# Designed miniproteins, single chains, continued (4), part 19

Each design is a single chain, and the fold is of that chain. pLDDT is the mean over its residues in the fold that is shown.

## One batch from the design tools (miniprotein)

Design m12668
Fold by ESMFold2-Fast:
Structure m12668 (fold): chain A 69 residues (1-69)
Amino acid sequence: LEDEVKKLAKEYIRLVEEASRRAEAGDVEGARELLEKAAELQKEIQKLASKLPKEVVDKLKKEFPEVDL
């Protein structure tokens, strides 16, 4: 479960970074689509993280500060 959350967190960060780059390049529509995908991943991450012990969640928050866990 922890490894699954880490995998989703990395994908979330990648999508947000790609969305930022697209927005800076003027591809506002492409950025919006990526942010929508990131929002769905964020929901799944929170759902899975709610099943983890507090100590594991605290460790993941330190490793992935960009993700709302």
Scores: mean pLDDT 81

Design m12669
Fold by ESMFold2-Fast:
Structure m12669 (fold): chain A 64 residues (1-64)
Amino acid sequence: TKLSKEELREGARELVEITYERLKTELKISDEEFIKLLEENVPTIEDEAAKEAVEEFIEELKKK
């Protein structure tokens, strides 16, 4: 079955969270560096639900 808009959003959120934890643990990346990486990639995201999930994660990191 095709992924629903909600499943795409949840999948994108999970992928971003997994990537964040991996980069933080393995490469010792800072929150600021990760935010910059995400912001550079947001314009390349074609799916609106996935883009929204990534932008929401960026805002959460900025509130720390």
Scores: mean pLDDT 78

Design m12670
Fold by ESMFold2-Fast:
Structure m12670 (fold): chain A 116 residues (1-116)
Amino acid sequence: SELEELMREVVEAYEKAPSRIDRYRALAEILSKHPALRGLADVARGAALIYEGLETNDLEKMKEGARLVLESAGGRIGELAREFLETNDPELARKVLEEIDRQFDAMVEAARESLA
């Protein structure tokens, strides 16, 4: 099924990516092919930009990523992204990534269980 193929691609990209940046870039491309998952794809794209900004000490790149996350994510992720954009505190950008990582880790684990 299309959902089973999507789950396999997501799991493979998540496990085989050489870095967190490459992981989220790959996830954004895979998820963007499905219209219903566009918001999730934008969160993944935003996460890649925030990780890249943290590695290169590029605040504007972190802020661009946080804007993408804020447009597509509510709740705690959206709250942390908004706080980061207001304060320019890179520690808040790290907290955004920690929450995104938890949600994607849970999603990928659920996909693995569904494929077993």
Scores: mean pLDDT 88

Design m12671
Fold by ESMFold2-Fast:
Structure m12671 (fold): chain A 78 residues (1-78)
Amino acid sequence: DPLSELQREINRRADELAEELLAKHPEVKSVRVAVFIDPETGEVLVSVRVESDDPAIAEQVRKELTERARKIAEELVK
């Protein structure tokens, strides 16, 4: 199943990125990311959850992870 394999590879790379960002930001308690590709449209959907006592850092990490995960997905679906 090519789409399932592609989605797994994208999520594997996104998880690596989430772990990297979690290690860089001691104010962040947890980071979770999920990338889904709509099989009908090919649309890339990225869901990110960041837990931190600092909302500015949480938003920064969420934005960076969302942008970089989307780029990974778009490069792999080409």
Scores: mean pLDDT 81

Design m12672
Fold by ESMFold2-Fast:
Structure m12672 (fold): chain A 88 residues (1-88)
Amino acid sequence: SPRERAEELLEEGARLEEEGRRLLEEGLRTGSVEKLREAARKFEEAARVYREAARVAEDPALAAGADVRAVGAEVEAELARRKAEELE
């Protein structure tokens, strides 16, 4: 169903966001530009997956929630990218 597909995509996005957060933490702790860039990519992937969830969701509330999560992931990606730039 569209709801099950949207929920599956939200779970996938959350997993990618968690991976990004772990990489961000490691990158900040170790001063690793490579890990900070990997974190940014994971957050960008999470945002894309959340946007896909919003597109397939037939429930307006579920779609809105997915879009909010996508914006959050986009902000986290921007932060990770800026931190990588500060170290170069």
Scores: mean pLDDT 90

Design m12673
Fold by ESMFold2-Fast:
Structure m12673 (fold): chain A 65 residues (1-65)
Amino acid sequence: DALTAKGKAAYAAGQAAFAAGNYREALRHYVKAYEYFKAAGDDASAAEVLANLQAVNAALQAAIE
C-alpha cells in the first residue's frame, strides 16, 4: 500500500528529526505520517504516531519554557 509506505517514510523522518532536536520538523513529519496511516486504515500505526506527536508537543513546550 503506497499510503502505508509514505506513512512509514514520514514517521522515520520524524523520528530522525526528533533525535536531532529538530522538534518543529519532527512535528511536521509526524502529522504527515498520521494522515497517511489514517488514510491507509492503519489505525495501530496512526495511534503510535499520535503518541509521538504528544511527545514532540511536550518537548517543544519544555524547550520554550
Scores: mean pLDDT 82

Design m12674
Fold by ESMFold2-Fast:
Structure m12674 (fold): chain A 75 residues (1-75)
Amino acid sequence: SLEELVEKALENLEKGDYDGAIRAFEEAIKQAEKKYGKNSPEVASLYRALAEIYRKKGDTEKAEEYQKKADELLS
C-alpha cells in the first residue's frame, strides 16, 4: 500500500539508507498519482520528501528539480 511504502522509506532514512528511501518514495509517488491524481497535495508532499533526501546526499541539482516539481503541482 501507499502507507507501507512511505513507512519503508522512513525506515530506510532512519538507517541512513538514502538510496533505499529514494526508491520507496518513487514507488509511493506512482501509487499516490494513481490514487489521488498527478496534481495532488499528496504527490507534492512526496516530491518534497525526495528533494530533502537528495539535498542530504549533496545532489543539489536533483533536490532543486524535485522541489520545483512539488511547487508546480499546486499552481
Scores: mean pLDDT 86

Design m12675
Fold by ESMFold2-Fast:
Structure m12675 (fold): chain A 75 residues (1-75)
Amino acid sequence: MEEALQQAEERGQRAMAELTAEDYVDFAEQNLESGHLDTAITNIEKAAKLLGVEIEVKTEEEARKAIEELREKIK
């Protein structure tokens, strides 16, 4: 039982370990479009941390600006 859950977690952790700043920005955009602002903010913060930038996001408008800024830094 726990062994099967552990294997699923290992697969999830492996996929997560391969996530880049661009992946987090994509997840943030998808969550923002779906109305999940808190999840979008979390993904923006993770992308910003990977890129070594400080971004504070509290509103949907700030989230959209942050996504745009992070995409510019990735490219």
Scores: mean pLDDT 72

Design m12676
Fold by ESMFold2-Fast:
Structure m12676 (fold): chain A 57 residues (1-57)
Amino acid sequence: STEEVVRRLFDRDGDGTLSAEELARALAMLDRNGDGTISDAERRRVLTALGYSEAEI
């Protein structure tokens, strides 16, 4: 699924934890237009795919 692909791209260790550098890469990939803005929905999808629950977001 898309969530598995996102996890593979950002979570190289497979531990489900996002480092500051991995978060920066995730934000850059979501901001493909280079406008510096990402939606809350996109951010939540990435964090959920990386193992964070909605309660932690």
Scores: mean pLDDT 58

Design m12677
Fold by ESMFold2-Fast:
Structure m12677 (fold): chain A 97 residues (1-97)
Amino acid sequence: MEYVDKAIEKAKEALKAAQEGNFEEASRLVRDALSYADKAYEEAVKQGNKEAADHLRRAMRELGEALRYLQSGDVEKAIEELKEAIEHLERAKKAME
């Protein structure tokens, strides 16, 4: 639970930073979100929670794409990927409740 909640928090902060044009901060926050999502994924796999693990795997892919788009300056796609990542992180949290 705690790792998923922190991943959601960092992803939402990254979305806000990207929308405000703070791309270096957004990139840092995406890396933080990825770190927490990875820890949540390890816990989901250990617990046999396939539904949560599948949502976390999708969220990590979307966070990675967001980071790539921030680096290339494609801010619109980065924001889209962050929104998708947040949705999958919230679905993972629900599957772990």
Scores: mean pLDDT 90

Design m12678
Fold by ESMFold2-Fast:
Structure m12678 (fold): chain A 59 residues (1-59)
Amino acid sequence: IEEKAREIVERASKGAGLTEEERQRLFELAAELLRDPSTRLEAVALRVIGEVLDIQLRR
């Protein structure tokens, strides 16, 4: 779970210029979503991408 959460966050945040605090928050979100075994990896990835875009738009 933690490995997959890191992979998703790293891929989604690549080049986005996020802080370590922002990346850690996204990792926690992804890990929480992945605790449900019925959750699709693609759905978690899309949620994290949405959060990255929200962070960028608020700047």
Scores: mean pLDDT 76

Design m12679
Fold by ESMFold2-Fast:
Structure m12679 (fold): chain A 55 residues (1-55)
Amino acid sequence: MMAERERRLREIARELSREYGAPEEVVLAALEASAAAGHDPETMRRRARALLERA
């Protein structure tokens, strides 16, 4: 378990939630899925943004 990773994901989720007006929990779920796939933080951010832009 990586508490530091969880904190970073929550922080990124909050930033993107504010930027796109999406619910924080939805953004966090997308970031968690990407993290589980072993993606880097920058890649996770880009993939989450692509998902939110398509929504």
Scores: mean pLDDT 75

Design m12680
Fold by ESMFold2-Fast:
Structure m12680 (fold): chain A 87 residues (1-87)
Amino acid sequence: MKYLISVQPAKTTADKDQAKNSLGAGDGFEQVSRQYRDNRDIIQSAIDGADLSEKAMQQRKGGPHSDELAKASQHLRETRERLQELL
């Protein structure tokens, strides 16, 4: 265990949830943990979507209403940071 720790790239969100479920060690929490797993898939999708949307908005800086696009980009970043706190 002193050598290379395989940093498991999360092959699926389920891999991380499996480790957390083992840590929790409670039958009553399995139902809640499943709901959180599904929610995490949604959260990860939202984070990825926000990043792509922010980049797309910055590409359109030269268009009309660039100030509104800047505010929208800031809002997406704030949402992304909040979502990362949940992960």
Scores: mean pLDDT 57

Design m12681
Fold by ESMFold2-Fast:
Structure m12681 (fold): chain A 74 residues (1-74)
Amino acid sequence: SVEALIQALKDPNPLVRLAAAEALGKIGDERAVQPLVEALKTETDEDVVKAIQEALMKIGGPKALDLLEKYGQA
């Protein structure tokens, strides 16, 4: 479920966080936008950062795009 994947974004294992971000991007549920942005603010693993950015792009919408512009790559 989307709820379980959102919780997985906080998992201590970066492989779990990466898989959760990819799955949320494929599902495209707007409920994931804020959790993905919060994860992006603290994420230091480069592969997970890229997965979160791609998920936000795939979900789209004005909130996702605005937050990606603010917290995406400089």
Scores: mean pLDDT 79

Design m12682
Fold by ESMFold2-Fast:
Structure m12682 (fold): chain A 95 residues (1-95)
Amino acid sequence: EEEENLKKGLEKLQEGARAFADGDYDTAIKYFEEAIELLPEDHPLRVDALLMLGIAYYKKGEYEKAIEYFEKALSLDPTNKVAKRLLEEAKKKAE
């Protein structure tokens, strides 16, 4: 059950990353949200999914949403230097 959901979550992360690379941030957001629903709460890839969601919102100019997701990523992994940097960048843009 969890193994099947993890596999589907990985597939959704990959699909989201492809959409993101194509500049289709709305499709990327959809896939990253689906990945988060499929990944276990304690799984490291959940942090990556939250970071990618935040980055996609940032690319859309939705800085307050980006801040929300970077803060969620930091709540799961407080030592994540990428999340800290992206959160500071998003806060500067929301100013």
Scores: mean pLDDT 85

Design m12683
Fold by ESMFold2-Fast:
Structure m12683 (fold): chain A 55 residues (1-55)
Amino acid sequence: MPASEEEIERLKEELREAIRRGDSLAATRYANRLLEAGVSPEEVGELAARAVAEL
């Protein structure tokens, strides 16, 4: 079943926060949850790259 838009937005924020904290395990888990929710690997990669670039 597709995840809700609300769930996807929460996962994106959790991924950003995990990257900001340097929590690689949490970042990996949230990235995998986004992929399971139907977000493309390209979009997940771009989100992660932007979060790292803003450090």
Scores: mean pLDDT 80

Design m12684
Fold by ESMFold2-Fast:
Structure m12684 (fold): chain A 80 residues (1-80)
Amino acid sequence: NEERRREARELIEKGREALERGDYEEALRLFERAYELGRDDPEIKLEALSGLAEVYLAMGDEERARRVGEEAARLEAELG
C-alpha cells in the first residue's frame, strides 16, 4: 500500500529529527511505529531498524543496538 509506505517514511524522517534533537523517547516511538507499518515491506523495515539501532547507540545501550543491527543484517541476507 503506497499510502502506508509514505506514512512510514514520514515517521522515519520525524524519528531522525527527534534523534538529532536528543529526544530519544520520541525517536523510539516514531521508529517503532514506522517498523509496524512497514513490517511487510523489507526496505522500510530496514530503515526503521537502522533508526532504532542509532537511537539505542545514542542512549548508550550498545547491546540493544547490536541486536537490532543483527536483525537488520539477517533481513538483508534473506533478501539477497
Scores: mean pLDDT 83

Design m12685
Fold by ESMFold2-Fast:
Structure m12685 (fold): chain A 92 residues (1-92)
Amino acid sequence: MSEEELEREVTLSFIIMGLTILHKYSESERIREAAERALRLVAEAWPLDIPLEKLEEIKKLVLEAMRADEEGDFEKALEHLERAIRLLEELL
């Protein structure tokens, strides 16, 4: 296994974990629904040879969404999550 392949697997695991936390534990129904949609897109994209740079961008957006959700800024969290969804849709 290459170092790049390991980084991709770790980054994908983080994205799945972060989206699962938002889907299961966010107080906002809109964020829970958006996170579920993103998880479905990640599952669809998983068989594709996704560039690490794109995965890192999605990971950053998921992290920012998690931070905004924790702060109670659901509008900002949703904006970051919608951007991650758009990037995932562009990969399909």
Scores: mean pLDDT 82

Design m12686
Fold by ESMFold2-Fast:
Structure m12686 (fold): chain A 60 residues (1-60)
Amino acid sequence: MEAEIEALQKELEARGYPAFRPGQPVTAADGRDRPLDAEEALQLNRAALASVAALEAAAA
C-alpha cells in the first residue's frame, strides 16, 4: 500500500498535480476536515491520476 501511494504521488507530481497523503487533512465543501486513511489516499490518488490521463488524452 505505501509503495503504491508513493508511486501514484510521483506520477501526479510529475504531471504537475497535487497528490494525497495518508493522515493529510482534507476540507469538505461544508468546511469540515478529517485525516485521510491510507486506503482513502490511495483511492483518491488513483482517481486523480485517471482524471489527469483523461485530460491528457483529450488535449492530444
Scores: mean pLDDT 73

Design m12687
Fold by ESMFold2-Fast:
Structure m12687 (fold): chain A 75 residues (1-75)
Amino acid sequence: MTPYQELIEHGGELLGKVSRGEMTLDEALEEIVRKAKELGFSDEEIFNLLKGFLFLYYHDIGLAEKLAKEYVEKS
């Protein structure tokens, strides 16, 4: 399994927990950032991944970029 495949599988499991009410979206995004850093992804790669995901969720590019930056910077 590649680091990218591991990150996508882990992210999917965390989003499943959000859907079940077991964790918040904020907690899931923080865990995704933590796992991505553990797997050796760069801050730029993590930023682009989160920005894309948050854009699909909120349909607001400016908000997605702002939140993605905040999650990468606070971790």
Scores: mean pLDDT 77

Design m12688
Fold by ESMFold2-Fast:
Structure m12688 (fold): chain A 67 residues (1-67)
Amino acid sequence: GPEKGKAAADLVRRLMDEEGKSGAEAAAEAARELGLELSEEQKKLAREIAEKLREIGDRWEAELKAL
């Protein structure tokens, strides 16, 4: 359900922050770590979350450059 997708997204963010992995690499690692066989719906949600996290990261990077 959406809560499982959110938990996976939180793990993706943590892997990106702690290990410097890309969103795609972090998503793959999170799926392995949680032992998840992602359904088509979960893959779509993970992609949407990864894209939103990328947009947030790009915005933060732009703001940091403006400092």
Scores: mean pLDDT 66

Design m12689
Fold by ESMFold2-Fast:
Structure m12689 (fold): chain A 64 residues (1-64)
Amino acid sequence: MIDEKEILESLARMYVSIAKQLEKQGKLEEAAELYEKAAELFEKAGKKEEAEELRKKAEELREK
């Protein structure tokens, strides 16, 4: 049986991967949005620390 939290974490990691590619392309606002979506998924998975780090990253990119 696949745990729902495991699925949420996998989706979050996918969004982080895409966000990193957008960040590399200078699309900082789009990258920040995907980092926020990944953070929401990690939060739902009970990964509060990972979610907090990604929200911080998104805010940092928007403040640049």
Scores: mean pLDDT 81

Design m12690
Fold by ESMFold2-Fast:
Structure m12690 (fold): chain A 64 residues (1-64)
Amino acid sequence: MAMRRVDPRDPEQLADAIIASAEAEGRELTPEFARRAAQTVVAAGATDEETGRRAVELVEERIR
């Protein structure tokens, strides 16, 4: 395990953080969905963990 700062511009690292956050709230996200959401957040210029989590919620709401 590498103790490095999570790079919010890296979609994979962001997706992992989003999945972990969702699991802590009792939600299960597919890895594919989390990666797609992370890529959308990065493309929109959102780099904060809080903004990333919010973007996943917005994407989930739109797909629902």
Scores: mean pLDDT 61

Design m12691
Fold by ESMFold2-Fast:
Structure m12691 (fold): chain A 61 residues (1-61)
Amino acid sequence: VLDEEVRAALAIIQGVIAKKAGDYETAAKYFRLAADEEERAGNTSLAQEWRKLADEYEKKA
């Protein structure tokens, strides 16, 4: 298991928790971290999807 993939998974979990709490700013931050870690792992398509989601939550914050 690559460290980047584990960090991406943890960031996703934190983002979901923040989103459920109504903290869209924190959710956007964690989804961006997930995108950065997916990019480092070579998962460019997943990174783009997480960046898209982060942008949407930032608009709500």
Scores: mean pLDDT 80

Design m12692
Fold by ESMFold2-Fast:
Structure m12692 (fold): chain A 62 residues (1-62)
Amino acid sequence: MEEDVRRAEIAAAILRAEGRPDQGVGDTSPFVKKRPKTPLQERVDRALAEGKTAEEVLAEMR
């Protein structure tokens, strides 16, 4: 998958893990629109830089 799609998948997986599936489906945009990056956004960027999958990011959050 392209990096943009992978970034979206990781963000959606994290939102689901936090118990926000409804917000994750339609509301992933607020992460980008917020001027300061959230810790979740930073984690997504780091995971992409390291070539990690959404599953690996979720495992690290446990």
Scores: mean pLDDT 61

Design m12693
Fold by ESMFold2-Fast:
Structure m12693 (fold): chain A 60 residues (1-60)
Amino acid sequence: SEMEKIRKETLLLFLKFVRDSTEWLIEKYGEKMSPELLELNRESIRRLEEEIKRIEKELA
């Protein structure tokens, strides 16, 4: 349905925003992060990428 498409597209925009913001934080402040914090942020990006790909497949 149109409403389901809108909800998925909205979620996709949110997930991409969080991914891009996290990547920006690593680029700017990664050298100042603890190794544990850096790895947690990288793991978060990997999980977001998997969710993004799943939703994109559902929209295709």
Scores: mean pLDDT 89

Design m12694
Fold by ESMFold2-Fast:
Structure m12694 (fold): chain A 73 residues (1-73)
Amino acid sequence: SKEELLKRLEELGRKLLEAIRRGDWETAERIAREMQELVEEAKKISEEVAKEAMKLVQKFALEAQRILDELAA
């Protein structure tokens, strides 16, 4: 379950970045919500899994912000 959760989060993160690159804001918002739901599930498993999940979400959030900044320039 831990490995499946983190793998799902990584897959969603990649799809999030793809949606942002193509300007599909509806899909991006839906994926971001699903990622937050997985972080809440991770917190119910253990502090370590929650920390790994939050670190992964932060990585994708920073990359998303870089893409948004480049699109705005």
Scores: mean pLDDT 84

Design m12695
Fold by ESMFold2-Fast:
Formats: structure tokens, sequence, C-alpha cells
Structure m12695 (fold): chain A 101 residues (1-101)
């Protein structure tokens, strides 16, 4: 299933995001965030526009802006936590929709 593959890839990227943040590898964190944004765009093509997808997109864009602007570590941490929460909501919705197939 396309929805299952998308869910599995997003779960993998959330794990990579957590690992990159723990390692303070900001370049890897940026790469992972950019890849999540691409997958969220693919999710929107498959599911249509949903509030969960819009929130996740906005949080990823804010994280990418904080990284580009070299924001303080505390700000980046907050944006990582917010991003992981909102992407987690998208994953939950993908799981529910895949179960309906």
Amino acid sequence: SELERLREELLRLLTEMSQAWEAKDLEKLKEVAERILELLERAEELLGRTPALERAREEIEELLEALENKAPEEVIREKVEETMGEVGEVIARLELEAARE
C-alpha cells in the first residue's frame, strides 16, 4: 500500500530526526526535515488537504527557518519537539486510512 509505505518512511524519518537532534548534527537534522516536508507533500496528493497535514507542514517550515537562521539551541529543540508531535499526528491518520483499505 502507498499509504503504508508513506507511514513507514515517516516513522523512519522521525527516528532519524530524534537521533540527529541527540547528536547535535544540525546538517542531518535539516536533511531529515526537508525529506519529511517532501513526504508530507506526497501525503497531501494522496489524502487531500487535512488540518493535520497543514500543521505538520507549518512546523517543519518553522524548524527549517530556525536552522537556517542559526536560532538558539532551546528554540531549535522546541521546534523539533513541535514537529515530531505534528508529524506523529499525520502518521496516526495514515495508519487509520491504510487500515480502511
Scores: mean pLDDT 86

Design m12696
Fold by ESMFold2-Fast:
Structure m12696 (fold): chain A 67 residues (1-67)
Amino acid sequence: DLEFQKQLLLHAAQLVAQKLAHEIEKTHKVLRVEVELLDADTARITITTEAGTITRTYSREELLAEL
């Protein structure tokens, strides 16, 4: 089911985004966290801090490994 696979990837991406935000909050103030699904196999996570923005792209394999 394509819808289930998309929801699973989005959930995994949100967990990775939260983990990344927690690491960044050790040194910077996190102002915004954004998750975007680029396609069926990739997600982009953008974290905005007082010092600037951090953007990372993750594959499906990388995201699902965090579950």
Scores: mean pLDDT 83

Design m12697
Fold by ESMFold2-Fast:
Structure m12697 (fold): chain A 66 residues (1-66)
Amino acid sequence: DGVASLEPATRTVARTAEDRGVVAPGTAEALAEAMMEWLREHYDPSLEPGENVARAYAAVLPRFAA
């Protein structure tokens, strides 16, 4: 499952964003979940795994920004 295989990477990206103060403390799980939901609709198997994760992060991050 292409999308499911990206879950560890999305969790790492979300946790890094929380650790760096890009998103509020305690939101890493919600950010990772939103990224995985976005990937289920917009996953592109012609792109590298890291590019899919980066696209999900860029698309979803504004939902967590004030």
Scores: mean pLDDT 82

Design m12698
Fold by ESMFold2-Fast:
Structure m12698 (fold): chain A 75 residues (1-75)
Amino acid sequence: ARAAVEERLGRLSREVAEELRKLYKPGEKPSKEELKEIYEKMIEALKELMPEADPELREQLELTIKDLEEKLKKL
């Protein structure tokens, strides 16, 4: 159900925010290594959500994953 995926997206968003807060110190730019870890974790978590997503949400997840993979390749 969509609601179950939205709950998981909420949890993922909180986990990503905590990872960013942990790696991104106030007033300082994160290093390339720190950004790489964040992007890799986000990609992995989003891929885990894809099988349970409806087709429209799955397309959004695929686009987000591709964007993150492109950013990861440029680091």
Scores: mean pLDDT 69

Design m12699
Fold by ESMFold2-Fast:
Structure m12699 (fold): chain A 96 residues (1-96)
Amino acid sequence: MEEIKERVRKTVAEAQATIDEGRKRLAESTDPETLRKVAEELNAAADRAQKTIDEAIKKDGVATSSEILKGMTAVQELNRLADEARKKAEELEKKR
């Protein structure tokens, strides 16, 4: 119980750091290949966070509900940023 709760907290913190770095790289990058790499890194972070959240729900979703909610929000933001990075890459390719 405590172990899974702490794992979710750590995963959320790591996801937040990845979101912040992803936002910066998305804003600064003008290379389609770099943006696609950013999108893949963001999706990979979302997948890792989702796996930890799924484990927490199976163990005790009620006791970990606040951590799960934060984790789910982070997963959604990671996937949203990944989609934005891919769209930016596609738009840049169209303008070449």
Scores: mean pLDDT 81

Design m12700
Fold by ESMFold2-Fast:
Structure m12700 (fold): chain A 59 residues (1-59)
Amino acid sequence: KVQELREKAKEYEELAKHAKSLLEKNVSAPKISQSTHQSMADYYEKRAEEYKKEAEELE
């Protein structure tokens, strides 16, 4: 069960990295596009942290 939570955390961390990569490539993009990619990265990072926290609770 803790293993499953760690796998989900890694999945969301990878999604966050992808979103951040898009943000970095589009530094000159309109603020709306930058804001969207930042929100996506923040969302995925938050999910990863939630799964990590739950895994820690089970430890």
Scores: mean pLDDT 74

Design m12701
Fold by ESMFold2-Fast:
Structure m12701 (fold): chain A 74 residues (1-74)
Amino acid sequence: SMEEERQRRREELRAAFDKVRAEIEKKYGPLTDEQRETVDRIERTIIDHAVENDIPLEKAVEAARKALEAVKNS
């Protein structure tokens, strides 16, 4: 069903974002508590937007990577 497909996409997006977060932390060091809170908000916003507007996984991951790098390097 379409609902099952959207649920699967949400799970795929969350897994991809967890991987991006791990890569950013490996490259730039661990996130602070404040950065983690910001990242959690960004992930939720991107996932909700991507599922609602049928944004491709690749585009959502690109947005997440850019946002996480900006948070870490600010």
Scores: mean pLDDT 82

Design m12702
Fold by ESMFold2-Fast:
Structure m12702 (fold): chain A 58 residues (1-58)
Amino acid sequence: MDEGKAALAGLTGPLGEEYRALLEEGRRNLSDPAKRAEGLAKLQQAEEIAEQVAELLE
């Protein structure tokens, strides 16, 4: 979990860029009440990717 998040945050490649893009889009969507569900889904997707990366590294 934390390890996977740190790994993604430290990446300079596509995975790191995708993680940051999901965070930015999620935050942007959260400012719109109609898009809150989409924003939350993007933030959750980023966390799920980080968790999967951590599990693969184990």
Scores: mean pLDDT 70

Design m12703
Fold by ESMFold2-Fast:
Structure m12703 (fold): chain A 88 residues (1-88)
Amino acid sequence: MAKTLEEAVEKYREEVEKDPSNISTVQALADSLRALGREEEALAVYKSAVEKNPDNPEIYRLMAEVLKALGKTEEAEKYRKKADELNP
């Protein structure tokens, strides 16, 4: 079970490197990391994706979900608001 998720993480890391604008692959990588309890690494994946795609509201929304799961509710609300502003 954990081994399969670790294999998924490796596969999705390679796919994100090939196409960092593919939000579905970025989300799949972050979801796999979260399933392993590696939520800080999932957050780092979204932060990197935002740097490459700063105007994509979906990445901000997904980052806010991870921050909320980590108990960083104030920071989560800021990113959620940013997502809403980019997708009115």
Scores: mean pLDDT 79

Design m12704
Fold by ESMFold2-Fast:
Structure m12704 (fold): chain A 98 residues (1-98)
Amino acid sequence: MKKLPKGAALKFDLAAGTLTRYKKGETVWVEEDDVAIKADASTAPEAAQKLFDEAARKGKNAVLYADSDEELDAMLEALRKHSRETIARFAARVAAGR
């Protein structure tokens, strides 16, 4: 295991199926083979997709981290917004096709 830089993080344990949030200042330990990506609100959807694809491919844990708790919260909102926009875009295309 190795220590991540100071910041806030979300760790997904693939074997346990658990998601753990780490606040800024908490020590985050990762396995050497874990997939860890630093992101911000603007890059969060792309970073999350890359992170989960790579972690699933390797069968290892996924860690998404940011410089602060506020940035991590902004990333989570960006991910939620991206999911909502994808659904809305699909619904609009279906409506326009009638």
Scores: mean pLDDT 66

